Designed miniproteins, single chains, continued (5). Designs and how they scored, part 30

Each design is a single chain, and the fold is of that chain. pLDDT is the mean over its residues in the fold that is shown.

## One batch from the design tools (miniprotein)

Design m17023
Fold by ESMFold2-Fast:
Structure m17023 (fold): chain A 63 residues (1-63)
Amino acid sequence: SMDVKILEEASKEAVEEHREEVLEASRQAALQPSQEERLAVRLPVHQKVNKLTNEKYEELKKE
């Protein structure tokens, strides 16, 4: 079973490392006229954050 606490920590670190990209994607998304287009703008950054979260989760679960 996945340790939720470790996953939350990994996610926080991943978001922090991509903070500028996340903020920029949010600004660009706000300029899009439809919800579908807003999600499409955010998708590349979301994928980067998810990938890094998985990598950090693998590191943090080691003691």
Scores: mean pLDDT 78

Design m17024
Fold by ESMFold2-Fast:
Structure m17024 (fold): chain A 65 residues (1-65)
Amino acid sequence: ASAEEIATVVANAVADRFGLDEEGRRELIEFALEEAKRLVEEGVTDTGELARRIYAALREKAGTL
């Protein structure tokens, strides 16, 4: 799976978990894609580490939406 695919899957799962509306889901996906890009640029190549870090960031972001 690509970093973009991982970010999208994790963002949708978090949006479902937090009961976000369509606008919140869209914002979370956009945030996840930017976070994934940043992590890849920082050298995070392990799929599990990437998913874990994205999930942690998205959980925090979802709590503010």
Scores: mean pLDDT 82

Design m17025
Fold by ESMFold2-Fast:
Structure m17025 (fold): chain A 85 residues (1-85)
Amino acid sequence: VEEEIRRAINSLKAAIEALKAGDIRMALYALEQAKKSVEKIREKYPEEAEKILELIDKAQEALKAGDIETALEYARKALELLEKL
C-alpha cells in the first residue's frame, strides 16, 4: 500500500510537470499511471481513493478539452489528498 501511494504521488508530480511544460501526451500518460496506483489502495482507503480518482478523472477530462489550467488544479488537489495518507 505505501509503495502504491508513493507511485501515485510520483505519477501525479510527473503529470503536473508535464502540464506545466505543455506535454499533453505525457500528462495523460502520467495521470493514467496515477489512477492505476490509486485503484490499488482503494481497499485500505476506500473514501480517500474514490475522491482522488474523481479528481484524476476530472483532470483527464479537462486536459482532453484543452483546459490545461483546470487539469493542473485537479491534479494538484489529487496530489494534496495523496500526501495526507
Scores: mean pLDDT 86

Design m17026
Fold by ESMFold2-Fast:
Structure m17026 (fold): chain A 60 residues (1-60)
Amino acid sequence: SDSQLQARIDQLRAEAAALEREIAELRDSTTREGILRYTALAIRRMGLEFEIDLLEQKIS
């Protein structure tokens, strides 16, 4: 249902917001490990944003 889709979108947005905070903390990292983690988290965020966009298309 649209209500269930909206609840899932809200959950994913909350996850994306938490992930964005972690990414922001790594923004100034100059270590190999920090850069690799930043990249991995950025890819995960893109995946969440893609899922949100798909779900929004279903209820729009």
Scores: mean pLDDT 84

Design m17027
Fold by ESMFold2-Fast:
Structure m17027 (fold): chain A 86 residues (1-86)
Amino acid sequence: KKIEIEKVELRVLPSGQVEVTVTLKKALDEEVVFSVIGDGRILATKSAKPSQLTVTIVLPVPAEELKDLVAVASALKYESSTARLK
């Protein structure tokens, strides 16, 4: 049983902050924890409630300053999934 990510979208807001939207192929029956990792460090973490398909995370750091961006989705009963943003 694996978490399946449908897509990940990166949007730069007018304020210069970066918004990351993760969409799952199927909603899970448990909480999914999403972490955004930049250059080997966790920048932000947000939980999606059970049955939620989409989570939106606003990063505290401008993404253009980072070489690598990765989103990781984790849940208790499912294998984690990763998606590259940069």
Scores: mean pLDDT 77

Design m17028
Fold by ESMFold2-Fast:
Structure m17028 (fold): chain A 113 residues (1-113)
Amino acid sequence: EKAVSIVVGKLGESHKDIVVHLLHLLKSKIPSALEVPPLVIADLIITILIYAGTNKTDIETTLLESLNKVLKTNYSSLDELSINEPVDWEAVKAEIQPVSNDLAVEELKNAVF
């Protein structure tokens, strides 16, 4: 809930539904996500929206691929995920945000508003 408020505050209310969907996926598949500070999860969600866009399929694919890289796993879908170990969310964010592709928050706003 706090993570949703942080993301909506930064990106606007038009993204609330997709932010809630992402937070629910993280909670249901990775229970340890509930134990990290809300700002860390909010920054992850913002990074996903900037680099994957607002399409649910692209978001879910980007999240799955970044998790597979960080966890050294090879899951084919989010439905196969059940992660009880702590996750390095900063490493997951870094896999989504390549240093050679600098997208600004204003570019996301221009694409969706």
Scores: mean pLDDT 68

Design m17029
Fold by ESMFold2-Fast:
Structure m17029 (fold): chain A 108 residues (1-108)
Amino acid sequence: DKEIVDNEIKRILVVLKELDEEGYEKMMQEIYLSSASFLPQPKPKEGERLDLSKVPVEQKFYVLGVAVGKNLSKEKEKEFLEKVLPLLEATDKERAEKFLKGFEEGRK
């Protein structure tokens, strides 16, 4: 479910932007510069296929977790996780677990 995964990632990004706009901007700059294609991208031009399907869904949430963990303000951590984890757990507990593992790694 690419559409559902992309929507979940967008919701996480919205929460991050609302709680820590500076952390969001810094994270988006890192992602833009790193050539990582795991985040929802603008729809490719007709006939130009970006192979986003090659990144496993579980890895997308792990890598997003690492990026957020590196860039989210420590003061906003509790509020961010309280908003994001229930959202992910309601859909898929494994995605929530992978995101949290990535988040913990990003905090190191």
Scores: mean pLDDT 67

Design m17030
Fold by ESMFold2-Fast:
Structure m17030 (fold): chain A 84 residues (1-84)
Amino acid sequence: EEKKKEILKKVLEIIRENFDPNEKITEEKAKEIAKLLRENGIDVEVKEEDGKLKIIIKQANVTITFLPTNTVGNLIKKIEDLLK
């Protein structure tokens, strides 16, 4: 579980440093985020199911679900909530 929190903190830092929290998360933006995370050694996958986007952080065994119209700030908040 400590390893999981370390990975999530790294994900959070990368997203905060590279993306504007006011940007909408489209499928394209989710793929951009996933690509950057993979370039930083984090194994992630993006899926769409029932009109919802899912980012799967495989090393942390975490799935984050959000609507495509949600913002990067919503993704940040979801990760922060997982660290509580």
Scores: mean pLDDT 79

Design m17031
Fold by ESMFold2-Fast:
Structure m17031 (fold): chain A 100 residues (1-100)
Amino acid sequence: ETEEELRKLKEELEKLKAQASKATSLDEVARLAEQVLGVGMKAAEISKNPEIKEEILELMRETQRRVGDALLAGDLDAARDAVVEGAEKLIELIEKEIES
């Protein structure tokens, strides 16, 4: 069921968010960003709510841009914050889908 699948993706995101908040290298943040974006794409694919699906896709585009810019600048704090905020907002959107 969509709800059960979304709950599992939310659990994965909470773990990735915790890992990202503790990340101390650009390589680790880049790897975690890829995983968060992958979860976001899966959530968008299984979402049955068109509005939430579009919000997830927009969040993933914004997160990818912010992380990419920070990684190119060598800014670990900005890269880490972008991944953490992206994961947090994605968790909120998934919760909104589950509750709707």
Scores: mean pLDDT 87

Design m17032
Fold by ESMFold2-Fast:
Structure m17032 (fold): chain A 88 residues (1-88)
Amino acid sequence: MEELEEARKLIRELAEKYGISLTDEQLDFAAEAVVEAVRLIEQGKYREAVDLILKTAKELAEKLGVDFDTVRRILTEAVQALLRRRKA
């Protein structure tokens, strides 16, 4: 539960940095995917984590009318930030 709140905060900050505005529902959707991707990576399921992030980025990009690569970058940076905090 703490991880979900941290993911929401990170994604919001990254979205603001890239000039993207997310609704609370879109932020929750992105945060849940980021938390699950971190869990998959820690289980050694790296490909499943990448597939989840790509799928989530595609759905958000289509709904927002924003560049796919930008959304993918935001989600990837959030995953990396959470992984660093858990291993520090």
Scores: mean pLDDT 82

Design m17033
Fold by ESMFold2-Fast:
Structure m17033 (fold): chain A 106 residues (1-106)
Amino acid sequence: AADEALAEIEASIQAIRDAARASGVAAKDEIVKLADEALKHLDRAREAIRAGDVEKALEELEKVAKSLERILELARASGDEELIEAVERELRRAQGAIGRLVETLE
């Protein structure tokens, strides 16, 4: 269901934020900020879905995906293997959930 996919995306973003906060990387604050921005876009997607605004929901989910891609770039640039592994794992989970959610909206 859409609520299950939204919860999975939210949990993955929160896990990325927590992993970044626990890390010592120079980009830590930027990654946390991007994760917080992704959560705001996810909340807007959730509200758009509740309102039946499919176009707005898809637009906000695209912004979530873009923020997550930027987080992965920053994690990889850091060379922190533990952070890279955590971000790659959670990004795959979030992307899978976004894909399932998009299929239910189209």
Scores: mean pLDDT 89

Design m17034
Fold by ESMFold2-Fast:
Structure m17034 (fold): chain A 92 residues (1-92)
Amino acid sequence: MALCADALKEAGQAKNVKEKAILLVKLALCFRKNSGSVEKFADLLEFVATYLERNGQTQLAAIARDYAVRARAAKNEEEATNILLEFIKALK
């Protein structure tokens, strides 16, 4: 619940492509409660990579694709969640 509320509050403050990409990942962590699939987390990072690429952030898109590969290799949902949190920190 708090994670979703925090992401929505930050959405009002997101002014650039990088901040919007971070919010997309935070929203996916919110949706974890309903699905919990490692593949869904990897698919989200691939979507974020495409979003970054289309907005001229090619280097950040490459980072997002690397993290998507790592998320697919995760042994469980907790490991995949930690990879998404590391991605958020890497974009900051």
Scores: mean pLDDT 72

Design m17035
Fold by ESMFold2-Fast:
Structure m17035 (fold): chain A 91 residues (1-91)
Amino acid sequence: KVEELLKQAVEYAEKAREYAEEGNVEEAERYLDEAVRKLEEAGSLSSPRKGTFLGATAGLARISWSAMREEPEEGMRLALKAIKKGAEYAS
């Protein structure tokens, strides 16, 4: 279950990056929100240590997107990198 949620988080984040590269900021944000939701759900089902790490990773992904709004492709690239690293650690 946790592994499936982590895979879904990465898949949504990959789609968010594709939309950001196309200049579709609204869809990019929507897919990132889904990725973060899946990551947080995986965290709630994980050990306290892994759950805390996944929550921090979700926060970092959101901050990366928000801080880089003027460069949406780069902001989403950083968010995806954070999500992939978090999922890798938690798997």
Scores: mean pLDDT 83

Design m17036
Fold by ESMFold2-Fast:
Structure m17036 (fold): chain A 86 residues (1-86)
Amino acid sequence: DEILREMYEAARRGDTYMFGALLGKYGYENNLSLKELAELLATPDAEGRTPLHIAHEEGHERLVRAILNWLKRNGIDVTPILEALA
């Protein structure tokens, strides 16, 4: 979908603000819980990649850390997500 594509571009660019805004918009419009959003971030798309994988690959450590901290603050274990990124 277009929002997911724009999130991937924001992740590649290291645009933390835009990535966060698009992720929140996607979750709200699709009625996803934070746990479901976390599972989505750990699930590769049709191209075999996640937005966190792209941000990590491009060296945007601050963006990756910001998202992982957001998930941890909401009580989500990020270990499975990190395993999916590796």
Scores: mean pLDDT 75

Design m17037
Fold by ESMFold2-Fast:
Structure m17037 (fold): chain A 97 residues (1-97)
Amino acid sequence: AREEFLKEAEKIKEKVENPALHELLDDMEKVLPEQSEREVLTAYYLLKALLAELEGKLEEAERYIREAAKLHPEVSEQDFRNAVQALLNAIENPDLL
């Protein structure tokens, strides 16, 4: 999961030249060793959903949101969608990061 997370974070950094997003991804990478496999895998699926949204692949984004929700039954799919949308909004407005 950690290697997959790092690979997707690098792809997002290559597609989106947003310094605030890059800093957020770098900060997430720093805390990865302290995260459980479940937390890292959840972050991976949310990054995959974010990347799919950036590429206009809405059905792929929804599939990754559902995979994240399966790891956290206590969190709704809508809350994960809201998290991905918050990240997209922050990419468009760095002041929100």
Scores: mean pLDDT 74

Design m17038
Fold by ESMFold2-Fast:
Structure m17038 (fold): chain A 56 residues (1-56)
Amino acid sequence: SAAARERLEAALARAKELMAAGDYDAAGQLLGDTVVELARAGQFTDEPFEVELPAF
């Protein structure tokens, strides 16, 4: 869960950079790809982690 949260937070930080550049599609794809990757790796836990996604 900590590793999944760190990965998701890193992707969110990158997505914010893309959004600042006006590339909302790339930001959304990055976040989606990260979630799929974490799901495939079985990195999700039963514990919720609070990561606020930026508005698209």
Scores: mean pLDDT 70

Design m17039
Fold by ESMFold2-Fast:
Structure m17039 (fold): chain A 63 residues (1-63)
Amino acid sequence: SKEEIIAEAKKVLGGSGLGLYTDPLARLLWERTEVLKDFGPVPKEIQEKLAPYRKEEEAKAKA
């Protein structure tokens, strides 16, 4: 579920407070931060589950 995906992403990305659930922009910004370098690459499984949300925001950004 979405809830499960967000919980796993928060754990992998080093915690909460990034609005991964409520703010797609914060999710994209998190991916570009140096914090990800410290934790290493996000697992492919998590990236794949989050990809639809990122694609939707990308499409909206072009509008």
Scores: mean pLDDT 51

Design m17040
Fold by ESMFold2-Fast:
Structure m17040 (fold): chain A 95 residues (1-95)
Amino acid sequence: SMERVKKFEKQLRKLSPLELTMAASVLAMQGYVLLKYSAPKDELESKIALLQAAIKVLQEHLEKNPDLPASVKAELRGAIDQLQSLVDQLKQALS
């Protein structure tokens, strides 16, 4: 549901950059498990929505904090790239 996604975004926005990177890693692992075991379409769609919400929050964090250390920016960009790749894979699995 859209309300569930909005609540998740709000929770993610409370996290530090390190906690956001850790949360992204957990979410990625969950997504890969769903891919591996051919999860039902509704579960794949739900996970895609949460992954897209996480990408949005990670992007917002980079945009709002231009003076973050280069290493932290690289970690956040890496997390975005990993989650975006996973979204693409999950969308292909829905086909």
Scores: mean pLDDT 87

Design m17041
Fold by ESMFold2-Fast:
Structure m17041 (fold): chain A 66 residues (1-66)
Amino acid sequence: SAAEKAEEIAEKAEREAARAVSLGDYDGAIQILEEAKKEIEKLGDKETAERMERSIAHVRELKAQA
């Protein structure tokens, strides 16, 4: 289903973004999450897209504190 595919995209992006953050690559993490959000939006899953937006906001906060 579209929801299952959106969840898979979100989980993969969250893992890859967390790895980028651990390396100090905040801009890379934001790009990964933004690309995932666009794909999830194409699938029509607004709730999972909003989850990606919250993750993007969190990474931006981490960048500001670094």
Scores: mean pLDDT 90

Design m17042
Fold by ESMFold2-Fast:
Structure m17042 (fold): chain A 62 residues (1-62)
Amino acid sequence: MASDAEARGFAEALRGLFGAELSVEEAKAGLDAARNGDDEAVARMARKAGVSPAQLRQLGQM
């Protein structure tokens, strides 16, 4: 389970690298989905963020 600090860092990384705008809650859900292998949730979050699912998964594995 991602912490609020991890989610904030993830949201800022997505904004800086890809121009994606995610709330801390959305970033937390995306991190949890990526770490748990929930491909459908990762795909939904990637569409909202305007990034590829592969980019979201890669950042979630860090």
Scores: mean pLDDT 72

Design m17043
Fold by ESMFold2-Fast:
Structure m17043 (fold): chain A 94 residues (1-94)
Amino acid sequence: LSPEIEADIDEAMGLIVLGVVKSALKQGYVFSEDDIDSLKAAGLKAIDQGKLPTAEGILDAIREIAKYHSDDPVLQAHAQAAADAVQAALDAAK
């Protein structure tokens, strides 16, 4: 595939993850620390594979979880740590 088509697919994948997470949060789904760890692992794997737009969407999804559960300091801290790790890996990949 051309780099342009690959970038479009990678961006779409990131937007799908963000959309699914936002929808789940609005429906009252409570993300666990294991769910956040899975998103972090997916984001780091996307970075390792050069899928930076996918990783950016996953990072935004983790940040939405932290924002939505601001009343749970343990879950919020865990989500912030996961987001910080993905952001650091993204910054290092640029």
Scores: mean pLDDT 83

Design m17044
Fold by ESMFold2-Fast:
Structure m17044 (fold): chain A 100 residues (1-100)
Amino acid sequence: MDELKAIAREAIARMLAEVRAVADPATVARIEAAAAEALARLDKATSASEIISILDEFMATVLAILNASMDPRSPATLALSQRLTDIYAETLKKIKELQE
């Protein structure tokens, strides 16, 4: 369990770093607030399915904030969304592999 939580925390940290590099301060603040909520829920999680659910909800929230705050057609926004999706997919794969 601690290993799954560590993987999830690292994924959230990586996603925040990517957002901070590209997004404006107001968008960053909204995503940081969502990350703080996700991290608090993660500390209380007792199963892999809860950890996956928290990551799914966090990713959905991040994409919703970016789509509302940034031009979704700009190359920078598209590249950021792709990097976040790649981190998320890699993280889910690692979590699922540790369940086997």
Scores: mean pLDDT 85

Design m17045
Fold by ESMFold2-Fast:
Structure m17045 (fold): chain A 55 residues (1-55)
Amino acid sequence: SPLDEVLARLQRLEARLSPEQRQALRVEIGRLGEEAESEEEMLRRVTALIDEREA
């Protein structure tokens, strides 16, 4: 599913980050989730954030 793919990408990204960077990323994801109006919007915003951080 799209959610499973996003979670897999997030797990791979986090494995490459320091503890401080992981904490900052999780805070940002939490913020995006609180601001999103739907699960689909939240997934879209989180995917965009992961794309940015993978670059």
Scores: mean pLDDT 80

Design m17046
Fold by ESMFold2-Fast:
Structure m17046 (fold): chain A 113 residues (1-113)
Amino acid sequence: SEIDQLVDELKKVIDEIANIFIEEAKRRGDEDLQKQAEAFRKRVNELVDEIRKNMDDAEKTIEIAEEIKQLLDRFYEAFKPYLSPETRARVEELRQKAYDLIDKVIEKAKEKA
């Protein structure tokens, strides 16, 4: 389905953001930050799988997509102070791409309702 393709693309973008944060945490020797970044990646992957299971339920799909957006925002704000200007610019580009994909998932869910 179109939603399956969009959530696969979203997963790849979020995995790239999480990997940037994991590598930054490793560079700093901050095991707590690394654990937080790994937990974020795991939770988003679980939410993506939930969208795939609930794609016939527009309300549930929208709810989960909004949860991914909120989780991404919270995680970005927590990590933002630790990033170089160049890394922040790259993460902001990826974050905008993730938002666009989330919005498309929401639109496709509404079209099926």
Scores: mean pLDDT 85

Design m17047
Fold by ESMFold2-Fast:
Structure m17047 (fold): chain A 63 residues (1-63)
Amino acid sequence: MEKEKLLEEAKPILLEIYQSIFDDPERAKQAAERDLERMKQLPIDELKKNFEALKKIYETLKK
């Protein structure tokens, strides 16, 4: 499903973002997984908007 593909692509991005926030890699992983579960509850249109926002954050983080 389209939603599943977006969530799979969001997973590594969320992990990178949370790793920049938390010193503990286990906490970062748990936070990323919790955020993924929250995103699963979103309708597809809202999920796409959130994914686009995540990509912008990720691009900023890589710079």
Scores: mean pLDDT 79

Design m17048
Fold by ESMFold2-Fast:
Structure m17048 (fold): chain A 94 residues (1-94)
Amino acid sequence: ADAALVKVLASTSNATAQKVQDALVADLRALGMDVVDLDAATGTTFTDVPDGVFVVMLTSINGSPLAVLNSGQGQLLFASLSLAAVIAVVAQLA
């Protein structure tokens, strides 16, 4: 089994999403995950994410996290999750 990678992509077009992203990244790092903030890196987009990477996105709808799994087989799985549910999923991968 390959090591799971976690990438964080957040829509920072609003202040609420930015604050939630900061808290999420801190919580994921506290779990020992090596988290890369794709949204904070200028020029980095979801299309630059390698296959097999688990991407956590913050939606602009209500600031709820959206977890996306990118697969080398072209499979994309996503779920609208609470912050606690996202952390639980990431912990399962660790």
Scores: mean pLDDT 45

Design m17049
Fold by ESMFold2-Fast:
Structure m17049 (fold): chain A 65 residues (1-65)
Amino acid sequence: MKKLNKDALLGLLRMAEALGMVKVKEEKGNTIYLTGFADEEAVKLAEKLGELYEKEAGIKVVILP
């Protein structure tokens, strides 16, 4: 079972960034802005993470071009 909070999400995003999948552009409160996706697969993963964290922890993930 995963623990859903902002720190957990940032940990996942740090790993994804290290893998060259995405870049964290900005954070504002409970909203995280992502850009620099390596491929369409990375975008789909970010969408799924955004859905999970929005429902469970009220954290929004915004996908930027």
Scores: mean pLDDT 76

Design m17050
Fold by ESMFold2-Fast:
Structure m17050 (fold): chain A 57 residues (1-57)
Amino acid sequence: GAMAAPLSTEEKARIAIELLNEAPSADLDTQAEIGRAVADNDLERAREIVEKAKEKA
C-alpha cells in the first residue's frame, strides 16, 4: 500500500542506497547522516540531506 508503514531493515537499506545514488559526490559524513536519518525512519530529513549534498557538489 501507499501508506507510511514501519520500514524493515531491508527497505531502509534500499532507500538509503537510492538516496546515496542521487548524491554520489557526497562526502562520507553526509552519507552517514543520510543513513542515520533512514535508520530513524525520518525519510523527510534524509531527503533534505540529499538535496543539500547535491547543492554542495
Scores: mean pLDDT 75

Design m17051
Fold by ESMFold2-Fast:
Structure m17051 (fold): chain A 80 residues (1-80)
Amino acid sequence: SAEAEARREALLRRGDALLERLGAILKANKDSADFEALKAKAEEILARLQALAQDLVAGKISVAEAEARLRELEAEVEKL
């Protein structure tokens, strides 16, 4: 449906924004003593985001389920 397609497009844009934010956080903290731990956590979130995007594109998960998963990832990034 047009609604589901629009929601899917919005999710992909939010995913791109989350990737940009992760990159910015890593750059801002490059000289931090905790950088390696932060980088490892960011790489874990990135892998989960990529898996989510693949499952959404492949039709393995609903748009609503993808929205819920993305909200979890966004909340984790906000705590970095």
Scores: mean pLDDT 87

Design m17052
Fold by ESMFold2-Fast:
Structure m17052 (fold): chain A 110 residues (1-110)
Amino acid sequence: LEEEARKLKEEVEQFGRDFLERLRNASPAELPSVVDELVADVDRFVKQADKLAEEGLKEEAAELYQLLSDLLFQAAAILQEKDPSLASRAEELAARGEELRRKAEALRKE
């Protein structure tokens, strides 16, 4: 489990780096679909982090929620900078990031 959690953390960190690069290089026409892919992949990683929390790896799960939160905030900032017409989508990403940050904090207090 600890080894699986470590591999998942490395996967999330690599995903975040690759995704932020994709987002920075995307054309305005590509941005909505790239953002939709980010949301889908984040939700998949959140489910994996939830499973780790259920298995008692609460600190490792909290670290994953925090990494995903940081990714969503960075993605929201890039999206706002690249296309102000997608400000509502950027706000949705930031709101999801805040939700995951709170989830990480709550889990660490258990």
Scores: mean pLDDT 86

Design m17053
Fold by ESMFold2-Fast:
Structure m17053 (fold): chain A 64 residues (1-64)
Amino acid sequence: SLERRITLLRARRTVLLGAIDYYDRLLANSDRLSSAQLAQIQAEKARLEKEIAELDAEIAKLEA
């Protein structure tokens, strides 16, 4: 059902937000990270942000 699909997408979004929070905590100690580690964490965070944006667009489309 449409409502079930929206609920699952919102649940997925919440999981991804938790992963971003984890990376933000790692970045808060960026002085302990190599430039390569910093770049990798930033790239992963950007990937998650893109996935959240795609989920938000899908949810908005389904709620329209």
Scores: mean pLDDT 87

Design m17054
Fold by ESMFold2-Fast:
Structure m17054 (fold): chain A 86 residues (1-86)
Amino acid sequence: SLSMSPEEKEKLVIEKLLEDIRRNIEELREQLEREGGSEKERLAVELLEAIVEKRRDEFERLLRELEEMGLDPGGIAGLRRLAEAA
């Protein structure tokens, strides 16, 4: 039987999210360049690229810009967890 602690479940979800991001990040970039997007959408894609590429300093700068643009504390915490797991 698959029995996992809440902490183990959270780690598994984060790992799967990172795998999905790694798989789709190039398509997300291409879609953004083709269709355009808001400054928030562009920053979000750049932040996900920084997470995948393990560019910590870039991640921290981009996260700060999203915070200034009104990203909520829960969203900020979620992105920090993704970056820490990568």
Scores: mean pLDDT 79

Design m17055
Fold by ESMFold2-Fast:
Structure m17055 (fold): chain A 79 residues (1-79)
Amino acid sequence: GMEEIDRMFERMQELIEKYWPLIRKLAEERFGDPEEAEAWARFVAFLTAVRYMDKEEVSDEEILADAERILDRFLELQK
């Protein structure tokens, strides 16, 4: 019920808080516009949380590599 939804949001928040600073840095390295970098970093942090919220045993390297790949794809779509 509602308890399952609450646990999902708590897990997503934990993932966002953990990976946000690293994803933001990856976005800043790719996007020259600070507002654009922040917007993509926010979206990718949220997407990463959704993709990994149900996974308990995933390495930080795998999660960050996936986030970096998504940022690179968005950068290419803007060129």
Scores: mean pLDDT 81

Design m17056
Fold by ESMFold2-Fast:
Structure m17056 (fold): chain A 62 residues (1-62)
Amino acid sequence: DEERRRREELLRRGREELKREAVIRTSKLVEKAKSLDEQAAISQEVAAEYQRRLRELRERLE
């Protein structure tokens, strides 16, 4: 049946198109998330250094 084959072709091509779009979107989100994670790591290091210096200051003021 030609209708059955035509439907299968449409589903296959539609699936490939959606898959391609999903890959592009995922790549962009992963790249952006990686950048934000790196910024978070830097912020955590800065916070740790600040807390260390604060402890030293409290010890010296005691």
Scores: mean pLDDT 68

Design m17057
Fold by ESMFold2-Fast:
Structure m17057 (fold): chain A 74 residues (1-74)
Amino acid sequence: MSPTEERVRETTLRLLRERGSASQAEIAEAAGVPKAPVSRAVRALEAAGEVDVNANGRVSLVDAALLEALAAAA
């Protein structure tokens, strides 16, 4: 992976662990990068099944959502 994409991925996962969800703009500011690398990293994470993007463009961890759904179903 490119160094920029790797840094964006790391920053994204860290923010989501700390806050539960983050916008792509918030990730861009935290990583110090333009929106394009963030969009690519988020799409790659979504394709890998690690994050979900809602209709409002907010990003959240799939694991957190799956754990919540499992707890609700039990």
Scores: mean pLDDT 73

